# Designed miniproteins, single chains, continued (5), part 108

Each design is a single chain, and the fold is of that chain. pLDDT is the mean over its residues in the fold that is shown.

## One batch from the design tools (miniprotein)

Design m19771
Fold by ESMFold2-Fast:
Structure m19771 (fold): chain A 79 residues (1-79)
Amino acid sequence: MKVKVVVKAETKEKAEELAERMERIIRELGELVDKKIGGTTVELEGEFETVSSMVAALIRIMAEAQELGAFVEKVEIEE
């Protein structure tokens, strides 16, 4: 399963910090496919072996985004 998450942060610095935290989570629970940072927008793609690992990653990503005051704009799941 492949997941794409797009998050918008308030500042470029917060976006870069969030990108690092999200990458760490994805690498712990699955594989990082792609990482893009455009100003305050962070886009990460991860591949996961199980639904459980994917859901765990998404929960942790949402928690990190909330701590940094960022908005989760999009979550796309490919089978």
Scores: mean pLDDT 85

Design m19772
Fold by ESMFold2-Fast:
Structure m19772 (fold): chain A 95 residues (1-95)
Amino acid sequence: MTVLRGVAASREAALAAARAVLETGRRLGVEVYVGVLELDSGEAEVLVALEDASPEQVEAIRATLARHAREVRESPLDPEAVRGGAETHQRALEA
């Protein structure tokens, strides 16, 4: 179980990143859950939760996210927190 985080320049860029990551997950046969958190700066965080993904699958998703977002890294967040939906998890992820 892995959570990846990146910062997109805008909400629109974050949605583009989310779509690209979901498409890569579908192609690889990996379950991917994506959350988008709008930041006070006008930027948005993109959070990607991966269940039972191989290291190669994690790297492919990470590479896809990095094309659309900066500061891509693994997050200590629980993948279940990302899965449950944007509004509820946005507050938990900023805490």
Scores: mean pLDDT 74

Design m19773
Fold by ESMFold2-Fast:
Parts: sequence; C-alpha cells; structure tokens
Structure m19773 (fold): chain A 120 residues (1-120)
Amino acid sequence: MSHEEEAELGRLAHELAASKDKKKQVEAGELAVELAKSRDGDGLGYAGGAAGGAASSKDKEAQVLGGEAAVELAKSRVPEGQGGAFGAALEAAKSKDKETKELGEKAMELALEGMEKASG
C-alpha cells in the first residue's frame, strides 16, 4: 500500500473502533491486523489505536482481533508499532476472555523484547 492509502485505512480503522456497533468494532480489529502486518510507519500508528479499541470491545471476536493486532504491532520492531503494541497489549491483557488475555500477554512480552534490543 502507498503511505496515503495506509493513512486513510488507519483513519477508517480508528473511526470504526470508536463505533458502538459490534460489527464495526470487528471490522476495526480486522483492519488493525492488516495494517500491523504491512509494517508501514503511518498505518502502524493508527493500527495501535484501532487494536486498543477492538481489544476493549464487549464483543469476543473484536477483542481477539485487537489482541492479534497487538502481537503483529509488537513484531514490527519500528517505533510507531512499538508504542501502539504496548497500549493495545495492556487493553487485551485486561480482558476476561482467555484467548484475548493470552494474546495481550504475548504482545507485551514481544514489545518489551523489542525495546531491549533497540536500547542495546
């Protein structure tokens, strides 16, 4: 994707995550995972917000997608992805859903490992 296309998708994902509609929260989670996997800097910043929003959803499917996006953001190893990964991982780790909580804990571990490698 181009930087412009990635920024537009990130903005859409953020708007969808802020929705009270369950289906839109799931769509936000799906977009957050896609943007996190792209590894493009502008999209990764927006993906963090969308992932956190999805992870905080009352919908299990949206929560799991938020956790998956947090893991992918933590794997990015770029500053834009690392900041978003930590925030989204914290929200996922607070989940009452076991799968979402485990994804949040994994994302937090990966984000901390990335910070240690960047500092060394």
Scores: mean pLDDT 74

Design m19774
Fold by ESMFold2-Fast:
Formats: sequence, C-alpha cells, structure tokens
Structure m19774 (fold): chain A 66 residues (1-66)
Amino acid sequence: QNAIDFFKQSLLSKPDNLTARGFLAQALEANKRYDEAAKEYQVIKDDKPSELPPKIAEKLQQLLQK
C-alpha cells in the first residue's frame, strides 16, 4: 500500500521517472493487481521504449498472458 502510494506520488513530480514507474508496477503485481501493473509497464514502453529494461519487457509479456 505505502510503496504504491509513494511511487505514485513520485510520478506526479516526475512522470518520466522510468525507475519509479517500474517499481510501482512491481508493487502492484506483488499485490495481485495485474491489470494495473500491466498498464504501468505499458506506459513505460509507450513513454520511453528505448529505455525499457529487458526485465520490465519480460514482466509485461507475462502479465499480458493472464
């Protein structure tokens, strides 16, 4: 809960913070909020595809298969 809120707050200040968005997606996934996690990974891909880490791309693929 707190981690999700913290990263959401961070993104309000720096919406292009790829690291914070990645952590937010991971926290959502840990809480079984797969749809929200997939959306955050998708935003990372759409916003800065050149900076998308391979691990995040893999997680997005796994979540989209659910």
Scores: mean pLDDT 71

Design m19775
Fold by ESMFold2-Fast:
Parts: C-alpha cells; structure tokens; sequence
Structure m19775 (fold): chain A 77 residues (1-77)
C-alpha cells in the first residue's frame, strides 16, 4: 500500500503548488504527511482556501479532482 500513499503525496504536492506554495515548500509539506486521511484532509483544506480566495475555475476543478483521487486511493488501501 506504500505506492498508494506515495501517489497521494504527489497529489498533495501538486495541489499545494496550485495554491501558490513554492516547489520546495510543497515537497516538504507533502513529505510530512503520515497517512492517506491526512493527505485527504490537506487537499480538502487547500480546496476550501482556493474557493475562499476566488481561485480560477480550472484550479478549483483540478483540486476537486485531486480530492476524488485521494478518496479512491483511501478506498483501495
């Protein structure tokens, strides 16, 4: 199940970069994750923040897709 968690970390890193984090900060924060639940909570928080800040519709759509992907990974774990 290590591959599923690695994929979730990659999704979180990408979501953080979309939210304006630099790549080094995004990698560091993704590497600090300890579970699929934490990855899912993190992307949901990023999505909420993006909606509040008025991010472009394409960014919101990508973050919504990222949430669904991590939910699917969690079901497979």
Amino acid sequence: KEELFKEAKEIVKRALELAGADPVQAQYLADELTSLDEALSTVKAILRAARISGAPPEVIAQLEEDVKKIEELKKKA
Scores: mean pLDDT 81

Design m19776
Fold by ESMFold2-Fast:
Parts: C-alpha cells; structure tokens; sequence
Structure m19776 (fold): chain A 82 residues (1-82)
C-alpha cells in the first residue's frame, strides 16, 4: 500500500544519498509523490504518509542520522512535484 511504497522509496533514497546521488534520491521520492497525487491523495495525506514512513524506518532500526537523510530527500522530492 502507499505507506509500504513510501518506506521502500525512502530506503532507496537513503542509499542514494550515502553514494552522493542527491538528485536521484529526490527523484525517487518525487516519483512516489506523483503516483500518490495521480491516485487522488491530497498534499496533506501525502505528507502524513511520509511522516508515518519516517517513523517506520526508526521502528525498523534505522539510525536517527539515516532517518534525517530520508527526511531531507523527502523535502527535496516534494519541491520537484508541481
């Protein structure tokens, strides 16, 4: 579902950021946001799912630093979506 897809997108974004691929990380997040918009989710709902995905990363044992990288990738991805 949307939450599981967000978690997987953020995991991929963290790995890309660790490789210095900031633009590619933002694009992965932007693609997920575009899909959610096409499926009829509001901006508020997409942000809520993103926040819940960050929480799930922390629950799965990702570090605070890695969750911060995911949060920053989410913000960059969101700015790419018009």
Amino acid sequence: GPLDEAVEALKKAIELVKEGKYEEAAEIVAEWIKKMKEEGYSFEEINEIGAEALKKLKEEGWSDDEVQLASEAFLRGATLVS
Scores: mean pLDDT 88

Design m19777
Fold by ESMFold2-Fast:
Structure m19777 (fold): chain A 81 residues (1-81)
Amino acid sequence: GEETRRALELGRRGDPAAVPWLAELAFNSEDPLTRLAAVEALERIGHPEAREPLREALEKLSKDEIPSVKDYAKKKLKELA
C-alpha cells in the first residue's frame, strides 16, 4: 500500500530522520509487506541511527506469523551477528 511505497522511498533517500517512523512501521504495521519494506528501508539507510532500530525490528519479525517475513528476518539477523 501507500505506507509500503513511502517506506521504500525513504530508504532510498537514506534520510536518518525517517528512522523513528520506519521503526514504528516495522513494529506496528498490520500489513506484513509494510513491515518488511520498513526493515528494508532501515537497511538501505545504513546510518548509525538505523543500526539498533533495525536489529530490534528484525528480532520482532523473526517471530512473525508470516513464514516468508520470519525467514527473511532470521537470515538478516545472522548477517548482523
Scores: mean pLDDT 80

Design m19778
Fold by ESMFold2-Fast:
Structure m19778 (fold): chain A 71 residues (1-71)
Amino acid sequence: MDEMTIEEVKENSLELLTRSLINEDYGSAGMIRGSTFGMLISLGLSPAEAADIVGEIRDEAEKKAEEIKKK
């Protein structure tokens, strides 16, 4: 489908952001969020839609990082 590129960006960003949070690399975490937002806008999403998706990825990555750190 025409949305496949957005799906790939979401998956890659989630993996990278989770890794940066596990390593406590908050600089890379900020860069990944900014880069993801820019890529989503370039793919035709509005700033509001891109921000919502980045927020969802951030929340999911934080949960995964906390689960990994506790084990």
Scores: mean pLDDT 78

Design m19779
Fold by ESMFold2-Fast:
Structure m19779 (fold): chain A 81 residues (1-81)
Amino acid sequence: SSMTQEIIDNLFRKSGGKLTLQQAQDIVEKLQAELARLDAELAAINAQLAAHPDDLDLQIDLGVRAVEIAVRITIIKKELS
């Protein structure tokens, strides 16, 4: 997409010659793939939390995992900006 190309170009420029354009593309594609996977996992966790409001053990375990995923998503989004 045009937005993906802008992200690649921005990472390439920010590298100051440390990355090739192909290396910048590979990094962005990897991070975008991880972001899509984490977004899907977070959506599945939120659905489980909503389906089992009375299961305290599940609420705690999945709640902790949701926070871990949200932190990783934030890190990836900062790397892609």
Scores: mean pLDDT 88

Design m19780
Fold by ESMFold2-Fast:
Structure m19780 (fold): chain A 69 residues (1-69)
Amino acid sequence: GKQLTLTVESGGKRVSVPFTQTPTDSLDPKEVANFAFGGPRSPPVNATVSPAGVALNPGVVDKLRAALA
């Protein structure tokens, strides 16, 4: 996999998490962000992956939720 960095902003807090993207275990980035980072019925959360345009891995999302707690 390729090494990437996920940056998430929530409530004025910014967290950056390095991770390795797996080619076979990725979900729709919108679906992943919606479940972990709030979604339309929750307070909105902005999520960015570097380099831009790369899908999110669900394992990274779980780690980020733990870091934000």
Scores: mean pLDDT 54

Design m19781
Fold by ESMFold2-Fast:
Structure m19781 (fold): chain A 58 residues (1-58)
Amino acid sequence: MSLEEAERAAASALAAARQSPTQLRVALHELRKGLAEETDPAVRAVYERAIAELEALA
């Protein structure tokens, strides 16, 4: 995954999570899964930041 793709995915997940608690849980699950499978440190940093923002909303 490219850095731009990761940033768009994170932005989309954050936007969806703000709409409902169900979307928040789904977004957290998907981002945590993506982080576990990702080896690029720049992309991992994008996921870690997005996860932290979502956890603050939970």
Scores: mean pLDDT 79

Design m19782
Fold by ESMFold2-Fast:
Structure m19782 (fold): chain A 94 residues (1-94)
Amino acid sequence: DEDLRANLEARAAALRELAKEYEKEGKLELAELAREAADALLDNTDEGLLKAAEKVGEILLLLVEEKGELDVEEVRKKIEEELEQIKKLLEEKK
């Protein structure tokens, strides 16, 4: 479906922008996880979607450990939105 493809590409682009933000702050582990999640979304497979959800979950856990940073709060909101979108895509597949 063209709409599904466009949605996955938009989500991947958002994750790549988050990775750039993390790289600017020296958060290399978070940047790597965001890039891996973006790449997994673009695989357009069930395994890719599950892998993307797992990587986004890992990012959220790391952000919880860094509690108190203003930059992290803004990024956290974007990551939570991406996780919700991935879950919706998995549900809509059936």
Scores: mean pLDDT 71

Design m19783
Fold by ESMFold2-Fast:
Structure m19783 (fold): chain A 62 residues (1-62)
Amino acid sequence: GRRDAALGASAGGEEYGPEASVEQAVEAASKISPQAAADLRKLAERYGAKTLGELVEKASLE
């Protein structure tokens, strides 16, 4: 499959991991795509997630 990190999900060598804060993930994503960073922030606010792992878990239920 093709994955261009449209939603800010990139396995491109970032060691933030699932315990990283959403703010840190948004900052990292903004270096790749500011659009993805904004989307990631909106998703975290929508689900009330504090960490990347929690955000992914809640978003995965959709």
Scores: mean pLDDT 67

Design m19784
Fold by ESMFold2-Fast:
Structure m19784 (fold): chain A 63 residues (1-63)
Amino acid sequence: SARARYEELLEKARKEGLHALSKEEQAALLIAETTLSDREIAELVGVSVATVRRLRRRYPLRE
């Protein structure tokens, strides 16, 4: 599930640091943990806005 995948990424980041994650994994955590816009996350991580939008759909942690 999206929740389980998010929890795996969070555990990896906690143990190894954010730099151990791929750019897409870093973007997924920022989507889950922050209120940043898709554009802001894309600029911080260095991915496209389309990639961030796709990841937000895959990790829907908001009600």
Scores: mean pLDDT 71

Design m19785
Fold by ESMFold2-Fast:
Structure m19785 (fold): chain A 96 residues (1-96)
Amino acid sequence: MRLSPEQLEEERERRRAELERMRKNMSKEELNELAREYWEKAKEYFRKSRALGNPDDPEARELGEKAGFYTNLAMRLTTDEALREEMEAEGHRLDA
């Protein structure tokens, strides 16, 4: 099975549209709860990537990309600017 870069971009756009729809239909509490769940997934992927010890490893890079993906989803869902700043600062620290 081969997944083209074009298909990956289409899936990302579809998920972004779905998140915007949820953001309009969900309460602030529900959005922030879901954002925190995605943020926890992102931290787990960052930890797994670091545990591999080799940043040049394609597997470590893929885990880092997954962590970035979930961080982006969490940032898009959150309605709390302070939470966004916290995620951005901690994400940078975990990547460094």
Scores: mean pLDDT 71

Design m19786
Fold by ESMFold2-Fast:
Structure m19786 (fold): chain A 83 residues (1-83)
Amino acid sequence: SLEQATENAIKVIELLTEEAIRAVEEGDLDKARETAKLLREAAKRARELAEQSTDPQEKKSLQRVSEVAEEGARRIDEAIAEA
């Protein structure tokens, strides 16, 4: 279902974000930067798909995924800056 797919996507993004922040704590800044880049690319793709969608539920789902991915990348950047 769309709802379950959205939940799964958000969970994956959150896990990747946490792993990247842990990588910063371990001194692996390159891994953290690569994850932030990946999340920004995912956010951009989700936004593109949302703009192309005519289904209001799909549009909202994609917008939420985009927002969570962008927030994840922002949190990683903040962790890097504080390292």
Scores: mean pLDDT 89

Design m19787
Fold by ESMFold2-Fast:
Structure m19787 (fold): chain A 87 residues (1-87)
Amino acid sequence: SLKEKLKELADKLYRLMIQAADLEGNESLRDEVEKLYEELKKNGFSPEAVKKLIEKAREIIARTSDPELREQLQKLVDELEKLYKEL
């Protein structure tokens, strides 16, 4: 189902965003990502909340120094954006 795939992709993206924050030692970024994901779950994965997660992920992609992590984040963002447009 569309909703199950959305949840799966959002969870995968969240985990990689946390990994990126941890690699940088950026506790502030980690806290922002955790709060954003909690809001996403609380709001039932609303389109608006999904968009906010995508926007934060794009900010992380722009600043991450790990090329493999950047590629993985970009792939998940692209998949999630494609799915978001179907909502």
Scores: mean pLDDT 84

Design m19788
Fold by ESMFold2-Fast:
Structure m19788 (fold): chain A 60 residues (1-60)
Amino acid sequence: GPVDEAAAKLVELTGLSWEDAYSVAVSVAGRPIPIARDIVVRTTGLSEEEALEVAELGSK
């Protein structure tokens, strides 16, 4: 589902454990894309472009 896809992309981009990536994905699930993107940037240090990819996957 969207949370699993966002978590998988987070693992790919950050090297976080699945557990940590899944926790981040759950925390942004159901949020508007701009808000989700900003949370991902602040939590992981990813670029805005990379964080947008994660936010879009979680928004399905």
Scores: mean pLDDT 85

Design m19789
Fold by ESMFold2-Fast:
Structure m19789 (fold): chain A 80 residues (1-80)
Amino acid sequence: SKKIEDGAEGIANTLLAIYEEFGVEGLKKAIDNLISELEENPDKERKEAAIKGLELAKKRLKDEEAVKVLEEGIEKLKSL
């Protein structure tokens, strides 16, 4: 859906901006905060947008360590 696609793009852009300013550590913290928010306030559309957003960010990054952090985040989100 457009809402999920727009949400995913927004999440990807936010995570990429955090990565550019704060590196892998900032990216990891942002992903952990996103997961915690979804655990506290479950929303199927937000969860799907988050998974797709992390997948979009992964496709746009060349940093193997950043990609690993995103893959771990995707796995954890899918387990929610």
Scores: mean pLDDT 87

Design m19790
Fold by ESMFold2-Fast:
Structure m19790 (fold): chain A 77 residues (1-77)
Amino acid sequence: MPLSEEEAKAFGVIRAAREAGLEEEIERLGRAVEGLPREEAVRALYEALKPLVVEAVGEEALERAIEEALKLREEAE
């Protein structure tokens, strides 16, 4: 199943957050978005994790993670 562009970006941010050791934050936010429609949950996770990842690993590392996720999405099509 192909990911949407928003889902691919959120996947990239989640991956970068996990590599930065923010697993507890990912789990907490994942629980907070349970029951939301998929599109809203994806957007909420992206917006909440993005500043935490930037603070932990920097903006350039976050941009690379998003680019890698978008490339993987394109290769899956």
Scores: mean pLDDT 77

Design m19791
Fold by ESMFold2-Fast:
Structure m19791 (fold): chain A 79 residues (1-79)
Amino acid sequence: SLAEEDARERLEPMDLSDIPEDFLSVDTVQSLHDDGDAVLRVDPEGVRRLLRESGRSNEQAREKIRELGVRVLDIHYRP
């Protein structure tokens, strides 16, 4: 189904380490979980580019996403 396909695309093919650390914070992830909106939208193309430029890790944000079970579908980054 579409939902299963989206989940697989966002969680398996997209490495959470591609999400910029300054874009995702532990507070942001926690807030989304607390509001009952456990869905983050990340732009895979933009994130991949930013990670390549910054060389930064999103380790804390990734760990929080996994801990809370937040679904990562699409994150809009605006400079």
Scores: mean pLDDT 47

Design m19792
Fold by ESMFold2-Fast:
Structure m19792 (fold): chain A 73 residues (1-73)
Amino acid sequence: EEEKEKKRLLKIYEELPEGIQALVDAVMDVIRKRLLERGEFDKLPELDAEEARIRQLTSKDIENIKKEIENLK
């Protein structure tokens, strides 16, 4: 169920508050290394913009989950 999944994700976030951001860091590092290996340096600014967008969405998702849990009380 969605509510059970939201509570599970919030618990993970609380136990490892940097966990989701660290995952984004790891994924972005892999993509950045791949672009560097391919010599696609012109795509690095685009990747930086996409990283910022993903981080903003992740933060918004966490905030929305917290609000929904509060509304269930």
Scores: mean pLDDT 64

Design m19793
Fold by ESMFold2-Fast:
Structure m19793 (fold): chain A 85 residues (1-85)
Amino acid sequence: MDELIEALRNKDVDTAEKLIDEMLKYAKENLTPLEQKVFEAFAKELRRLIDELRAGADPQEVAEKARIVFDIKEAFLLIIEVTEK
């Protein structure tokens, strides 16, 4: 989480993309199909933030949006854990 937020704040889009890919790889190897879909959906949102950053958006604003995306992702994973198990 912090590494991705820091990468976005520093306009390091290459590191941000690598971290998103690592997140998706982790999900594919370790999580259920439903949890994988949650990770895929949030990866799309994080990639949208990278596109905003490339378009000249404020890095601080993008970093704050990424934090919200991570908080929502963790909330959805907790709901899945409770409802499926």
Scores: mean pLDDT 78

Design m19794
Fold by ESMFold2-Fast:
Formats: structure tokens, sequence, C-alpha cells
Structure m19794 (fold): chain A 81 residues (1-81)
């Protein structure tokens, strides 16, 4: 599995590449840090809920980026396993 540093660096680069506003990027990264901690503790249900909550919030704020966020959630979820 990827380290927290690798996961956050990857996610930040993808968000910057997609032109995601800084506020939405930081919201997503904050939830990703919490999801990573939950996965490391073996609480996959909490981790998945945190990622889905982040996706729902950023997709509501920027519907045009919903596909980008969906792909990012899928990729980071796989990196944590």
Amino acid sequence: PASEEELLAFAREELERAGVPEELAELFLTQLRKAYAAYQAGDWETADRLLLTAFARVSAAAPELAETFARLVDRVSRMMR
C-alpha cells in the first residue's frame, strides 16, 4: 500500500492538474488524511464513508469536476489497500 505522504502528494498533483480550487482541494485532502488513518486502523467502513462524503461535497460545489473526483476516489482507495 502507498504511504500517507505518497497518497497525499498524488492526490494534490491530480487536483492541481484538474484546476480544482484550493478550498475544494484542501477539503478533499483533509478527508483523505482521515480516510488513510481509518484504513490503517482496519476501519474500512469509516474510510469509505469519509471518501464518499468528500466526493459528495466537492461534486455538489463543482458538478463539472464530478468525474475527476470519482476517478480520484477510486484510485486513492486502491492505493490505500
Scores: mean pLDDT 81

Design m19795
Fold by ESMFold2-Fast:
Structure m19795 (fold): chain A 95 residues (1-95)
Amino acid sequence: SMAEIEKKKKELEEAIKFLEKVLKKLEENEFSDEELKQIIQEVLAFLSKVEISDLEFVAEFGKRAYQLLENPDKDKLIELLREIIEKLKEELKKL
């Protein structure tokens, strides 16, 4: 229905906004490995949201983020976040 499309659209917009905020913070600041792990855990917790977790690429990006928990790398996390944001924007355009 149109109401369900609008709800999904708002959820995707909120997800994009959250991830863009995290991306900006990573690009503008320096982080220790422990601080990067905390940021990765926040991203993983967010990606586990039921409403966007049904998107195939979200599960794949979640797995890649989990791998970064074992070996934190700011540049790899930035690239991962850029990729997921772009895919979420593509999904938003399809609605």
Scores: mean pLDDT 81

Design m19796
Fold by ESMFold2-Fast:
Structure m19796 (fold): chain A 99 residues (1-99)
Amino acid sequence: MTMEDADKLTPEAIEELKNSTKPSHQKIYEEYEKLKSLKEEELEERYERLLEELRELGREEEAADLEKIWKEGSEDLKLLALAVAEVNLKKIEEARKKA
């Protein structure tokens, strides 16, 4: 799933992620639910951390997509973008642990 697909996100798309049998979709939905419980200040801190980590890993396209959605997106799109970034970074960390 690309971040560009998030521009068309509806409540129905979020429910599709929840009901998906794909492990990546389930992990994104779980992170999205966690983010919904956070305060705005905590979300901003997480955004800054994720953006920095993506840039440090050379994931410049993903960092640019996250920054765009954070500035221009709805609250639901911002939460989903943070969830996608967190899941992607966790996958990179797990791959490094196994290597």
Scores: mean pLDDT 73

Design m19797
Fold by ESMFold2-Fast:
Structure m19797 (fold): chain A 69 residues (1-69)
Amino acid sequence: MEEELKKLLEEMEKLLKEAEKNPDQAQSLLEQMIKIFNKLAELSTKAKDTDTMLKGGKLLSRMRDIAAA
């Protein structure tokens, strides 16, 4: 479970970096990140891993900021 959560966080980080390089793709990347975050949220709740949930939430928030700009 922890390894799965780590992979989901790394996927979100990669999408965020891609959006920073290509802001015109940010909306599409945000949609992908939301799907990944939903999986992360389910697994984090099951694992009682609030730290990973908070990290995922911060990445999602940053992505929304890029998509809104």
Scores: mean pLDDT 82

Design m19798
Fold by ESMFold2-Fast:
Structure m19798 (fold): chain A 66 residues (1-66)
Amino acid sequence: SEIKEKSVKIVVETASKYLNKEEVEILEDILKSLSVDDIITGVKNASKLPEEEKEKVIKEIEKIKE
């Protein structure tokens, strides 16, 4: 779905600030197998992301989901 595709892109773009290209490609494949709600849960539990970045990502996903 378009919502899922956009959600994956948002997470991948944010994660690319903290991960190398190979890790980002692996993450993208994993995210494509998840539901949008599972992607949001994964972002909330990502210890390597600052809280500010988590909030921005979740807000963007929720915005396109509505």
Scores: mean pLDDT 80

Design m19799
Fold by ESMFold2-Fast:
Structure m19799 (fold): chain A 88 residues (1-88)
Amino acid sequence: SAAVREFEQLVIEALRKATELDRQGKPEEAVQVLLEALRELAERFPEVRELLERGIREAERLVREGKLQEAFQVVMDAFDEALRLLKA
């Protein structure tokens, strides 16, 4: 569907930017780019909004605790779960 393709394109673009920031030694900025992508997706896709907002809250908590790798994983899990739901 067009919605699935739009969702995937936003995720791919965010991952590209985050990967570049991580390569530059800016992992905190990389995670922030991914969090901004989750917020944009939550606004654009009401069907997965609650799921994405839950992911945002959990990832933000992990960022405050300095757990950047765990925050990254939470964001990736939220992208995967939302995409799975949109494809159903």
Scores: mean pLDDT 88

Design m19800
Fold by ESMFold2-Fast:
Structure m19800 (fold): chain A 95 residues (1-95)
Amino acid sequence: MDAEVEEAKKEIEKLLEKLKNEELEKSEIQQIVSRTIGLILRILGIEIDRLLEARRAGDEEAIKRAEEELKRTSEEAVKYLKEMDELIEENEKKK
């Protein structure tokens, strides 16, 4: 596993847990949203870079693995965004 990708995912999970468990002000919610989106873009950037390196090397097996990982990461990103949206709605109900 890529330590940088795993740390970014861990930070996203921590931000979502804070949004779930704490009653937050609008400015705090905005900061969590911005940070979560930034982390998602960072993970996608790492996976895109891996795909470009595999293509440059002409390694068909590495290209296939990188494409599968990018697809998986894209699906996880959509799931994180949906979870964040649901948690924002629930946080607003606590006020």
Scores: mean pLDDT 81

Design m19801
Fold by ESMFold2-Fast:
Structure m19801 (fold): chain A 97 residues (1-97)
Amino acid sequence: MTPLERFAEAYGLTPEQRELVERIRKILEEYAKKNKLSDFEKTRLEQLAVLLVGMALAGKSEEEIREFIDSQNTPLPEEVREELLKLAVEIRKLVES
């Protein structure tokens, strides 16, 4: 079980929230494979994903989530960052409903 899957189980995420978390995981996994990232870099991306999901669940604003993604020492392409932000915002909306 991945760190994201453990997080989802621990926080009792809904099926809809779990689907969005899985989409985040797949985006980062595809990026890692395409760019031949090391195990260390992959671990950093998994940590980024956990923190991103945690911020969304905590009800952080889109601006705060964007700043968090942009402040990371691991530079992600703009298209990847925008997709991660979009998915985090959707997770946040499910918490507010």
Scores: mean pLDDT 77

Design m19802
Fold by ESMFold2-Fast:
Structure m19802 (fold): chain A 82 residues (1-82)
Amino acid sequence: SNDDIIQQISTINRQATTAIINNDYSSFRSYGNQGIQIGQQLGVDDAVRLLQQAIRLMSSDPYRARRLWDRATNIMIDHVQA
C-alpha cells in the first residue's frame, strides 16, 4: 500500500541520515541503494538520479550528498502522496 511505501521511505531516511552524521559511507551507500530500488519501482527517475549522485558524492562532499538525499526522498514522498 502507499502507507507501506511511505513507512519504508521514512525508515530508510532515518537510517541514511544517521549514517551521514556518523560519516558511515558504507551504510549510507546501502540505504541509498534501497532508496534507488523504491524510486525505480515508483518510476520516479528524478529521485533515482539524485540518489545515485548522492552516493557518488558522499566520500568527497557529504554536505552536498545530504542535500541531494533530502531532495530525492521529498520527491518520492510527494509522488506517493499525490
Scores: mean pLDDT 85

Design m19803
Fold by ESMFold2-Fast:
Structure m19803 (fold): chain A 76 residues (1-76)
Amino acid sequence: HMEEELKKAYQEGYELAKKLFDEGKTLREVIQEINRYAVEKKKELLEKGYSEEFVNELVRAFVQGALDAIAEYEKK
């Protein structure tokens, strides 16, 4: 079920970026918050004993979700 975890991470990133834009945050603030969350998430997963390779895949999926939401907002 690794595919489900990656999809969940992507959705978390997408929804976080969308929520921050809906709250009136600037692009700079959204990027800063996404980066902060990604760093926190990586630390938490590594402390739980997940492999660095798997953690990097989850973080990559999360960041990609956020980037897709950012791209949608930039099209306005």
Scores: mean pLDDT 83

Design m19804
Fold by ESMFold2-Fast:
Structure m19804 (fold): chain A 87 residues (1-87)
Amino acid sequence: SMREEMLEVLREALRRLLALALAETDPAVKAQYIHAAAGVQEAANAIAAGEDPMALIETLEERLADYDAAAREVLAETIERLRELAE
């Protein structure tokens, strides 16, 4: 289903952000990856609970400005994939 495909996309983004955090030596940048990962996990939990996918995509877009360049890249790619599934 669309929800299952969206959950896979979000779980992939979570794995990527956690891998970036693990490899990062700068504690400030590491914290941003962890923060972004938490946001993606919240979105995945909400979709799994039956929340509106479009509202969650909008929430992720609003959060995009709060992240550094690498975390922003992962989130922007994730948002694009979610929008393609929703259309």
Scores: mean pLDDT 83

Design m19805
Fold by ESMFold2-Fast:
Structure m19805 (fold): chain A 84 residues (1-84)
Amino acid sequence: GNLERAIGLALRVIGVGADAYYGIISPEEAAKEGEKLLKEGKKLYKVADDSAKPSVESAIKSAENIIKAAKAGKSGEEILKAGG
């Protein structure tokens, strides 16, 4: 359901942060992947039931924080911390 989709989105946001931390992706790619997840999260929020909305909103905020840190040229460690 919407809650399971919200959890999946949150895990994918964590994955972007982890990939940046381990140097698998650059900060530029972390921002790009974060933007994709943010777009998906905003679409999910529009159709989420009230019980799932807080989880979706949390995942959206984590994605926004990763994008902000990555665009600011922060280290992979700081990008990971921004998402958590």
Scores: mean pLDDT 87

